# Ledger of designs, part 9: designed miniproteins, single chains, continued (4)

Each design is a single chain, and the fold is of that chain. pLDDT is the mean over its residues in the fold that is shown.

## One batch from the design tools (miniprotein)

Design m12298
Fold by ESMFold2-Fast:
Structure m12298 (fold): chain A 120 residues (1-120)
Amino acid sequence: DRREELRRLIERLKNGDATPEELLALAKAIEEDYEGTLEVVREYVKEKYGKTLSDEELLDLLSFWLIRVAKKNKYEEEVKKLNEALEKAAKKKGLKTTEVTFTFSDGEKYTAVAVDTKVT
């Protein structure tokens, strides 16, 4: 079941345990089925935190989890691929984005997309 697989990938991303292959799978899911993928994230967040988040807030949360994976694991290429998918999704929806830059051990800089909106 694609929905159950997406839930597993989201849980692993949240926990900072996502593998390179799982990051690429999430990037592909966002690129091929943005609405369906965001709906799975929304349901996951509602179940875990009791909050209903907007698309902007969900993209911000995914970017935060991605930054955490990047800092923990140094998965440079796969992190960049998922970040590009998140940025394209945000731009397609006309959302404002804030760039968060982090530096890997080789001195390379990567930019994660964070949506400049928060639940009050």
Scores: mean pLDDT 70

Design m12299
Fold by ESMFold2-Fast:
Structure m12299 (fold): chain A 81 residues (1-81)
Amino acid sequence: VSKEELEREVEEAMALMVLSIAEQLLRQGKSEEAVEFLERMSERFPPETAAEILRRAAEVAEELGDEETAERLRELAEEAA
């Protein structure tokens, strides 16, 4: 396994972990905590990856009927890209 391949796998794993935590917070109704968590974690990823994480979290918020949180997350995704 090359260093570049390992770095990509680690980044993907971390992105999935961040999404999993955010989804759990959103499903528990902890929308503000989820947004704050995603804002902090997005700074640790490349802009493209951060935007994708935020966009996926916005989709989860929308599925849960939390349109206000979904809109906030979409706005953050546009700023991250």
Scores: mean pLDDT 81

Design m12300
Fold by ESMFold2-Fast:
Structure m12300 (fold): chain A 83 residues (1-83)
Amino acid sequence: SMKRELRERAIELLVEAAELLDRGGDKEKVRELLEEAARLFEEAGDEGTANLARRVAEKVDDPFASALAYMVAAIAKLELERE
């Protein structure tokens, strides 16, 4: 389904953002990835996960930002696997 495909793409973007944070990459690019992931979750009707992704985007300077992005991706993946 389109909603499933949107959530799968959003999870990919969360992981990409987390990996970029882990290697000390461009924080502007990280924000873009997290905001795009939030948009895709919102479009899929997953407002809760969209809000979590936006909160991580606000906190990209936090030393735990990468761990938070991975956590959001893991939660979203578990929800998707239970459908």
Scores: mean pLDDT 88

Design m12301
Fold by ESMFold2-Fast:
Structure m12301 (fold): chain A 66 residues (1-66)
Amino acid sequence: MRLLVTTTQSVEKRIGLVLRLMGIPGVEVEMLSDTEFLVTTTLSPEEFAALARELNAIPGVTVTEV
């Protein structure tokens, strides 16, 4: 399953978020630009929905399922 993540956060917050995501087993992050990245995951549908909800709760972060 895939999430398109768009962020207006500072560089430090973006780096921290990407590193956190890359630390999750079964999660792959591909940088599309300085403000957009693609998250590909082998997580269960329940875990994926939880991750999407958590990301969408972060100020300056918008998440779209693709």
Scores: mean pLDDT 80

Design m12303
Fold by ESMFold2-Fast:
Structure m12303 (fold): chain A 75 residues (1-75)
Amino acid sequence: SAERVLAGAEELLAIAEEEGSPAMRAFALTQRGKALFELGRYEEAVRDYEAALALRPDDEEARRNLAKARQALAA
C-alpha cells in the first residue's frame, strides 16, 4: 500500500540522515513523494520531489514526477 511505502521511505530518510548519505536521502525523498502522490497529498509530494532534485538535479524521473504533481495541484 502507499501507506507502507510512505512508512518505509520515512525510515530510510532517518537512516540516510544518520549516515550522511545525499544519495540515500534523494532516493528516500523520491519514494516518499511517489507514495504521497498516490495518497493525493500533492503539496507534500511536490516538496519531496523538489528536495530530491536539490540533491540530484539530473534525476529525470524526479523531474517528470514533480511536473505531474504540480499539474495535479493546478487541476
Scores: mean pLDDT 87

Design m12304
Fold by ESMFold2-Fast:
Structure m12304 (fold): chain A 80 residues (1-80)
Amino acid sequence: EEEKKEVEEKKKEAKEEIEKKAEEAKEVAKKSKEKEELIKKVEGLLKKANEALDKAKTKEEVEALAEAYIEQLEKLKKGV
């Protein structure tokens, strides 16, 4: 039972961090010539990240997913 609680807490933390990174990416995207397309990509990544995190069963899976999606959001910001 405690393991499930720890996993859920990690999911919450990961979602909050990813959401923060997504907002940062959206702000950068708003300054781009490809604003609409970039914002759509950020929103798509956020949705996929939340779906993937909801399916994760271990803390390690949550951490790996968070790292991967944060990296994708950071790459998207650099591509602007």
Scores: mean pLDDT 80

Design m12305
Fold by ESMFold2-Fast:
Structure m12305 (fold): chain A 82 residues (1-82)
Amino acid sequence: SEKKEGLERSIRLFVALADVQAEMFERIQEEEKKLEEEQKKLGISQEELEKRKEEKRKELEEEGLEKLKKIKEEIEEEEKKK
């Protein structure tokens, strides 16, 4: 029973991790494309573009980690109610 419940929880966490990673990857790709288009339009330097990309990646990574933390807490709370 306990081993089966632990495995099911691990699978749920793994699926949630994969979903959050996929969403984060898509958002990073979209934001990088926007920054590249902005570079072409405004004539910003390659160094400034790379800096903006790094800042945006860090922002999205922090959002992804917070989302994963909330999902983990929700799964743990659901298990406590059973």
Scores: mean pLDDT 78

Design m12306
Fold by ESMFold2-Fast:
Structure m12306 (fold): chain A 77 residues (1-77)
Amino acid sequence: KSNDIVSEAAKEIGEILKDAPPEKRAEVVRKVSSAIMKGDEKKAVEIVEEAQKEGILTEEQAKKIKEIAKKATKEVK
């Protein structure tokens, strides 16, 4: 189910962001999960890139989250 795929992706993204401020972690997880649920890979990537530009994510964290988002959006479709 799409809900299970989104839930798993959210958990993985949360682990990557465990050292980030809780507010920022929750916002990134929420926005990326919403994009994944819609099957919108472009939007998910844009959200991650914006968070990296804002200094919320490191370059390595952004790479990992993009990979998770791309995989999850393919499985939701």
Scores: mean pLDDT 81

Design m12307
Fold by ESMFold2-Fast:
Structure m12307 (fold): chain A 93 residues (1-93)
Amino acid sequence: MDQEYARLAEEVKKKLDDALKKTKTGDAKDAEEALKTVEEMRELVVQARGDAFTNGSDLAIGHVNEAQSYLNRKEKEIREAADAKIEAEKKAA
């Protein structure tokens, strides 16, 4: 059970890392997809947090809190990178 929340935290981190890479190396469309990925990961973490508080252990809650902290940091990086990419595309037009 606790291992499932650890896996969820790893999945969230991987998806966010992939989204940031795609934002930095891709175009404005890739930046939009990255922002959607951030929103999907946010919803996933919120649901997992509710479940962990109801059915999980302190360890499960710890894993979800780690995923939330990582999400908060990576969301800021992704939004800054996405904004820069979209602005560059507008200036090139």
Scores: mean pLDDT 80

Design m12308
Fold by ESMFold2-Fast:
Structure m12308 (fold): chain A 57 residues (1-57)
Amino acid sequence: SELALTFKNKGDVLFSLKKYKEAANAYKEALKLDPSNTELNNKAIAAAIKAQELEKS
């Protein structure tokens, strides 16, 4: 799944830029292509939590 890897890498870059909402969306797209990937699931959850926390501030 080269496409899943591309979305994962996009998510990683966005997360490093603190663009957590965009990172969460990228990880979620990667998960649609690789739904059994526990690491991707954890990354998506972490990014979503950080995005939600920033929206409250």
Scores: mean pLDDT 83

Design m12309
Fold by ESMFold2-Fast:
Structure m12309 (fold): chain A 65 residues (1-65)
Amino acid sequence: VEEARRLLERAREAALAGDGQRALELGREAARAVGGGEEAGVAGGTAAVELGVEAGLEALLRAAA
């Protein structure tokens, strides 16, 4: 969970810097850290950028379950 949080923080930073490709890659890595797939990575990454890292982590964990 802590590794996923760190990856979502980096994903949000990359998105805010204009690097959407890196943000998506980091979201996908966060999903893998909790046993989720591509769907979980997209959900978590999008929520982290729009609503903040904690919301992204919640979305990631729900999609991975």
Scores: mean pLDDT 76

Design m12311
Fold by ESMFold2-Fast:
Structure m12311 (fold): chain A 70 residues (1-70)
Amino acid sequence: SLEDVIKKTEEELEKAKKEKDLEKMREIVEKTGEEIQELYEKGEVSAKEAEEAAKRIFELVDKLLEELEK
């Protein structure tokens, strides 16, 4: 489900942040975007749901990157 994809992504991003692996964070975001796109193409989520999920992931990445700069 979309919620499972988001939860997995949040956990993977937090782990990558602890490892200070910016490249891995980028790869996680790219993979998650592809998974959300697949759910949309399969008709399992609406365009609005896919957009909101992507926004949530980007907002989390911005927060984690800001924390790494401090």
Scores: mean pLDDT 81

Design m12312
Fold by ESMFold2-Fast:
Structure m12312 (fold): chain A 95 residues (1-95)
Amino acid sequence: LIEEARELFKQGKYEEAAELASKAPESDAEALLLLAQALAFLGKVEEAAEYLERAASLPSTSAIDLSMALMAVAVAATAAGKPLPVGVPLPLLPF
């Protein structure tokens, strides 16, 4: 399951990768991190942040994997012009 989701992510098939990763148990930190990254690349940054927080709460989560996923979500949020979960101020102009 996670290997298939990872391959789809590498191919740029973010929707399919997110769907497969979402089928993994909530205790699977790797699946949650992959789901967060895929959702971020789909522009669903708020959902991605939620899954990152969930993965961070798991004792099995690797600090390195969490850091890489957080960076990917932050980059995607910046590219989409969306505010980060850490309370960055909203732009006065929406465009």
Scores: mean pLDDT 68

Design m12313
Fold by ESMFold2-Fast:
Structure m12313 (fold): chain A 70 residues (1-70)
Amino acid sequence: MELTVLEGTTLKEIAEKLNIPVDLFSSSFNGKVVDPDYKLKAGETYTIDYYEEVDGKLVKKTIKIYVKKK
C-alpha cells in the first residue's frame, strides 16, 4: 500500500488514521528507526512494516509513505 501525507504528519497519526495500533508499528527510514512522534519531512519517503491481525494471526504488511510539502 502507498500513502501520501503532508509534511508535519507523525507516524502515530498515520497509524490512528489506518486504525492500526501504534505498538504494532515497526518503522525504519533507510535502516534507521523512526520515532512514531517524529514529524515527517517533505521530499522524504518512508517504508513502514506493521502487523495486522487477520484470522487470528499477525500478518506482516508494508506501507510506503510519500511526504508532500504543504
Scores: mean pLDDT 72

Design m12314
Fold by ESMFold2-Fast:
Structure m12314 (fold): chain A 60 residues (1-60)
Amino acid sequence: EELKKEALKKIGEILRLIGDELEIERDKSLSEEEKAEKLAKIREKIKKLREELDKLSEEI
């Protein structure tokens, strides 16, 4: 039960980060260098959350 709730929270966070990634890609006010840096940070967070979610899924 607790693990399922935690998995759902991580899924929600991943979806929000994907939304943020799309907004950064579409932001005309950011330079290509600023976009690359922000996207790298978001993608790293998504990767970490996916790894944590995979680990939780083994326990559900």
Scores: mean pLDDT 80

Design m12315
Fold by ESMFold2-Fast:
Structure m12315 (fold): chain A 59 residues (1-59)
Amino acid sequence: SSMREKILRLIGEILRLIGEMLDVELALEKGEISEEEAKERLEELKKELEKLKEELKSL
């Protein structure tokens, strides 16, 4: 059903974002990126989470 497909897509997107946030944190800890770059990337990922939260509420 289209509803099930939407739910699975949203779960997949949320898991992807969590993974990307963890990658940013690990890269920062390893010194692979600057604090400024990490902050910018995390702020962008937080905006994506806000959009997904709105989409989830519309279900």
Scores: mean pLDDT 85

Design m12316
Fold by ESMFold2-Fast:
Structure m12316 (fold): chain A 72 residues (1-72)
Amino acid sequence: SMEDIIEKLLKKSNPELQAEIEKYIDEMRANPEKRETLWLQMLIDILDRVKADPSAISIPGYQEVAARHKAG
C-alpha cells in the first residue's frame, strides 16, 4: 500500500528528507481527496532531492532511478 511504501521511505531517509515526507503524510491524512496528487508530488520531490544528494536515501535501487530522473 502507499502507507507501507511511505514507512519504508521514512526508515531509509536522512532526517531532513524524513521531515519533508512527514509533512506530505500529514497533508494526505488531512485531505484524503488530494491524496493521489500529494503522493505523486512527494515522489517527484524525493527523486529531485536524491538526484541532488544521493545520500538522502539508503535504498540502492532508488539511487539508480534518481540518477535517471531528468528534473534537475
Scores: mean pLDDT 75

Design m12317
Fold by ESMFold2-Fast:
Structure m12317 (fold): chain A 88 residues (1-88)
Amino acid sequence: EEVDRIVEALFEGMGLAASGKFVELAKRIYELAKQGRDDELDALEAGAIAVMVGAGVSPEDLEKLRQAIDYARNGDLEKAIELAKEVE
């Protein structure tokens, strides 16, 4: 619930023109992964994907976002940020 609210706030509050929104999402996922919050991460990933689909993000950008989330979850924050910047 709280994780879903964070995802909604990031994507709704920042707007489409705001840079850094996907980078902040990647950083948040990375920190949750370090804390071992796997159930919350699964919910956050599903929520982020649902929001991006609803916002009309292309399948190519959606795939990059999934990869960025996977890198962040595996502790590779630098690759996660690189892919997140490509979606912005």
Scores: mean pLDDT 68

Design m12318
Fold by ESMFold2-Fast:
Structure m12318 (fold): chain A 86 residues (1-86)
Amino acid sequence: MLEEAIREEVELARRTFGEEAAPLFEEAARLAAEALELKAAGKREEAIELYARAGELVAEALRVGGADELAEEARAAHEALVARLR
């Protein structure tokens, strides 16, 4: 269930990175789920763009949560993955 999976991820993020990071992780999870649906529908380019945005939000969430070094590593890793998908 999409809503349940998002809720569990947001709760984990709140416990780990705090209240301010949680909404960014929730938005990232929703965009990632939408990207998977677009990929299943054959809309590869649109899926890649949403997936890229989801990764940017995860990096921002980590930064807001005080994990700046993890944020930079996550951003670089996700950017490399997205570049390979394009």
Scores: mean pLDDT 76

Design m12319
Fold by ESMFold2-Fast:
Structure m12319 (fold): chain A 70 residues (1-70)
Amino acid sequence: SMMERRKEELEKKIKEGEELGKEAAKGTKVKELNDLIDEMDKESPEFGAEVARAAGQAFLEEKKRREEEE
């Protein structure tokens, strides 16, 4: 169904966003993360928000982990 297909697409993009969010915390792939969020937002603001939230959480968790390593 279309709803199942949308959920699969969103789940894939959320995982991609999480990986890019982690890399952005290291100062890399910031443009790729912004491009992904913009692309998803253009398709659906809800999708953009979900990807941005997942990426942001991964970013903060990686930042915290790096601070704890020092």
Scores: mean pLDDT 80

Design m12320
Fold by ESMFold2-Fast:
Structure m12320 (fold): chain A 100 residues (1-100)
Amino acid sequence: EDIEKGEFYLIQGLLDNAIKYFEKALEKEPNATAYTLLGRAYLLRGEYDKAIEYFEKAIELDPENPAAWYYLGLAYRKKGDVEKADEYFQKAEEIRKKLA
């Protein structure tokens, strides 16, 4: 499975390989998990604007996933936008509490 292969490469820090497999998964159909993982790969590469775009796509497909909101906050924090980061971390925590 392309997502599983991508996750394997992501864990090893082989980001270009991870991106390739997540992009391949998205060629089949839109997938919130693949968008979140692709965003994480770009975040780890320091490509914060691309990471933000993919987390936003993940949220469009699954707005109740706290992981995408949390990583969106991390991306904004890396860009130095602490206020925006705090807003997204709060949103992630609100969703996490609803799931409890």
Scores: mean pLDDT 86

Design m12321
Fold by ESMFold2-Fast:
Structure m12321 (fold): chain A 56 residues (1-56)
Amino acid sequence: SNLQQKKKQLEQQIKELEKQLEQAREAGDEKKAFEIEVELGIQYIELGVINTLLKQ
């Protein structure tokens, strides 16, 4: 389904953002880390919605 494809894309994006977050934290770039954390929060909310729709 289209939702399964969207889920796969979001999971890949989340993994990439998690790597970027770790790099920003290791570099001490607090501003960049915060920006990535906000984006991750948005991606996790979207993934949660898709997972809820797929469970139906």
Scores: mean pLDDT 86

Design m12322
Fold by ESMFold2-Fast:
Structure m12322 (fold): chain A 65 residues (1-65)
Amino acid sequence: MLSEEEKEEVAKEISEKLGLSKEKAKRAVDLALNRGLSPAELARELGISVKTASKILEIVSKAVK
């Protein structure tokens, strides 16, 4: 599990790379880590494209390695 500091850093990366607000990016990180959502499920929860959701999951997966 990522620390709050690590989640903030990942959320900042997502926000900067994908043009999301920091708040929405932080929620995306929490959903990806806690619920194991598919790209389609994450896209629906956040009101974003499946392509953007897939990129979020890729960034989060890389961060937990």
Scores: mean pLDDT 80

Design m12324
Fold by ESMFold2-Fast:
Structure m12324 (fold): chain A 65 residues (1-65)
Amino acid sequence: KLDLKFKVIKDYKAKKKDELSLKKGDIIEIVDVVDEDTLKVKNLNTGESGNISILELREITELIE
């Protein structure tokens, strides 16, 4: 289990049906690796889970833990 947490620093709108939309200030954790370009994340503020590309995650979040 990865205990890495990230803070969303920019609003993100889901670009695909399986993606999660995020708001600035949300805290997320990585829950699984879907493929080489895609992670499954959980929004700890809402309890929702969904996919996000690694490139988008790197642009819109900062590591806090």
Scores: mean pLDDT 79

Design m12325
Fold by ESMFold2-Fast:
Structure m12325 (fold): chain A 79 residues (1-79)
Amino acid sequence: MAAEAAALKAQAGALYREAGRLASQSSPETVQLASLGLTDPSKADEYFAKATELDPALGAATRALYDARQRYAALQAAL
């Protein structure tokens, strides 16, 4: 349980760093869409889909980060 939470937190941190690096190489418009996906759960899929259309690498990385954060939150809630 605790080891799984630590591993998932480390994965989310790595994905956050990767998304940040990709964002520095992407257009401001794509970065804004990816950021909106991370901050608005009700429209996350829509924003990530639009970001992926403009920059597939950034869109995929931010979606993976969102999914990792959701899994970490669910695991913490189960503890």
Scores: mean pLDDT 78

Design m12326
Fold by ESMFold2-Fast:
Structure m12326 (fold): chain A 64 residues (1-64)
Amino acid sequence: SKEMADIMTEMGKKLYERGQYKQAEALYKKALELDPNNKEAQEGLAEVLRKQGKYEEADKLLKK
C-alpha cells in the first residue's frame, strides 16, 4: 500500500542518516515494491546507491 511505502521510505531515511546504507537500500527497495511511483523512495534509493558506489544502478533507477 502507499501508506506502508511512505513509512518504509521514512525509516530508510533514518537509517541513511545513521550511515546504515545497506539497510536503508533494503527499505527503499521494499517501498518501491509496494508503490513503484513513490518519488521520495526512488530519490532515496538513488542517493543510497551512490553512497555505496553503485552509480550504474542509481542511474538506471532514475531513467524513463
Scores: mean pLDDT 83

Design m12327
Fold by ESMFold2-Fast:
Structure m12327 (fold): chain A 94 residues (1-94)
Amino acid sequence: MARELLERARRAAEEGNFREAALLGLEAAAEALREAGDEESAALVLMLRGIVKATNPSRREAAEALRLAAEIAERAGLEEVAEELRELAERIEE
């Protein structure tokens, strides 16, 4: 479930592991989108996750990826997931 991935993402952020937090947050967004039946948006978020994993992003770039995933989730009607992703992005930029 997406909730478990988001809890793990928050722990990674608290430990200062912003890259792991972003990867887990993006995975959670993709899972929530897939559960909602939006497989196209889930695939887009997984593609974004793959880019984050491949490019070794800065904290700012990782946070921007989470905000982009939040916009995708919000457009799909997943307001709660979108808010949690924005909170995660804010935490990793600290």
Scores: mean pLDDT 86

Design m12328
Fold by ESMFold2-Fast:
Structure m12328 (fold): chain A 55 residues (1-55)
Amino acid sequence: MPSGAQLVVIDYVLAEYRELVAQGKEAEARAGLEAFAANLSPEVRALLERRWQEL
């Protein structure tokens, strides 16, 4: 399970992703999210995807 600090980082990244999408930079936002997810463990990556879907 991710720590509270990891959850804060995930929420921050999702907020950045949403801001880029709002600015019409969806491709850039997606690329950034995928680059971030590539550096995470499979468990944390799954949580990131789940949090995005629960938005």
Scores: mean pLDDT 72

Design m12329
Fold by ESMFold2-Fast:
Structure m12329 (fold): chain A 110 residues (1-110)
Amino acid sequence: ELEEYKKIILRIVEQAIELLEKALKIAKEKGDEELAKKLEELIERLKEIAEEIRKAETLEELIEAAERAIEVIEEAIKLLNESTDKELQEIALELEILLGLLRMALSIIK
């Protein structure tokens, strides 16, 4: 069961990384260097968490990594919602859906 939960959580985190990479591209195209830098930091943190998820040997380790992913995704949603850009706001909504799925997955394995 651990390997199945890892696959589900990892897929959600990987989708969040893809959405943040789209947001980063938009920020760079608009010349928003401050937003781009913050998004790069969030992407790096999620990639580190994805590696923690892959290496998790216990449900406790998986839950801890997934909870850190929730914190990063919440920070990203807040950051993108501060933008007046509709495309970035749409990415924030997609991240909120992924956040809901991640919280649901954690509620099942806890």
Scores: mean pLDDT 90

Design m12331
Fold by ESMFold2-Fast:
Structure m12331 (fold): chain A 62 residues (1-62)
Amino acid sequence: ELVEKAKEYKAKAKEYAEKGDFDKAEEYLSKAVDLLKEAGKEEEADKVAKEVLEHIIEAAKK
């Protein structure tokens, strides 16, 4: 299921952001957003993008 895979990629994006691997965090975020858009869940895709980007920004602060 596209939504289920998107949740998996969202979780991986957050994990990589916490580890400081921002390249992989952005890669998995892109995959999650793409899957949600493909599933017709554009509003959910926007929420996921905002949530993960906030995690990346917070992790990058120190």
Scores: mean pLDDT 80

Design m12332
Fold by ESMFold2-Fast:
Structure m12332 (fold): chain A 68 residues (1-68)
Amino acid sequence: MRSEEQLELEIRASLHVMKANIALKQGDLKEAAEHYRLAAEDYRKVGTEEDLKIAEELLEKAEELEEK
């Protein structure tokens, strides 16, 4: 079961993903990439296999947006 600390990190990561998606829809690719990286960092801090996989996917997405 998640500790409060892990839950707070997951909530913060989820908020960053939402902000990234909003920025992406507005065409703010740099801001979207930044928020995806912040979300990935928080998922990495949680450290479960599932969260590490999500972090990797988010970092790939951020890198993709930066290359535009």
Scores: mean pLDDT 81

Design m12333
Fold by ESMFold2-Fast:
Structure m12333 (fold): chain A 81 residues (1-81)
Amino acid sequence: LSPKTLAEVDLSMALMRASLDPELEELAELLVEAIRALQAGDYDAALAALERALELAREKGDENLARSIERAIEYVRKAQE
């Protein structure tokens, strides 16, 4: 799979996790923003949204979600070359 596709898969899984928790609504919105930016080829916008989502995940103590977002950031950076 391409780095872009791997980022989309990781973000979709993170979004599913975040969407199950009302306390994570803002984080879920940022993940949707990141996925849309990534699909549009706007990697800078995707990274900005993901960095904000990562801060929120860490603030809320969700280590699994934070790791998924960190992995997606790595894949987006690889997709940028």
Scores: mean pLDDT 83

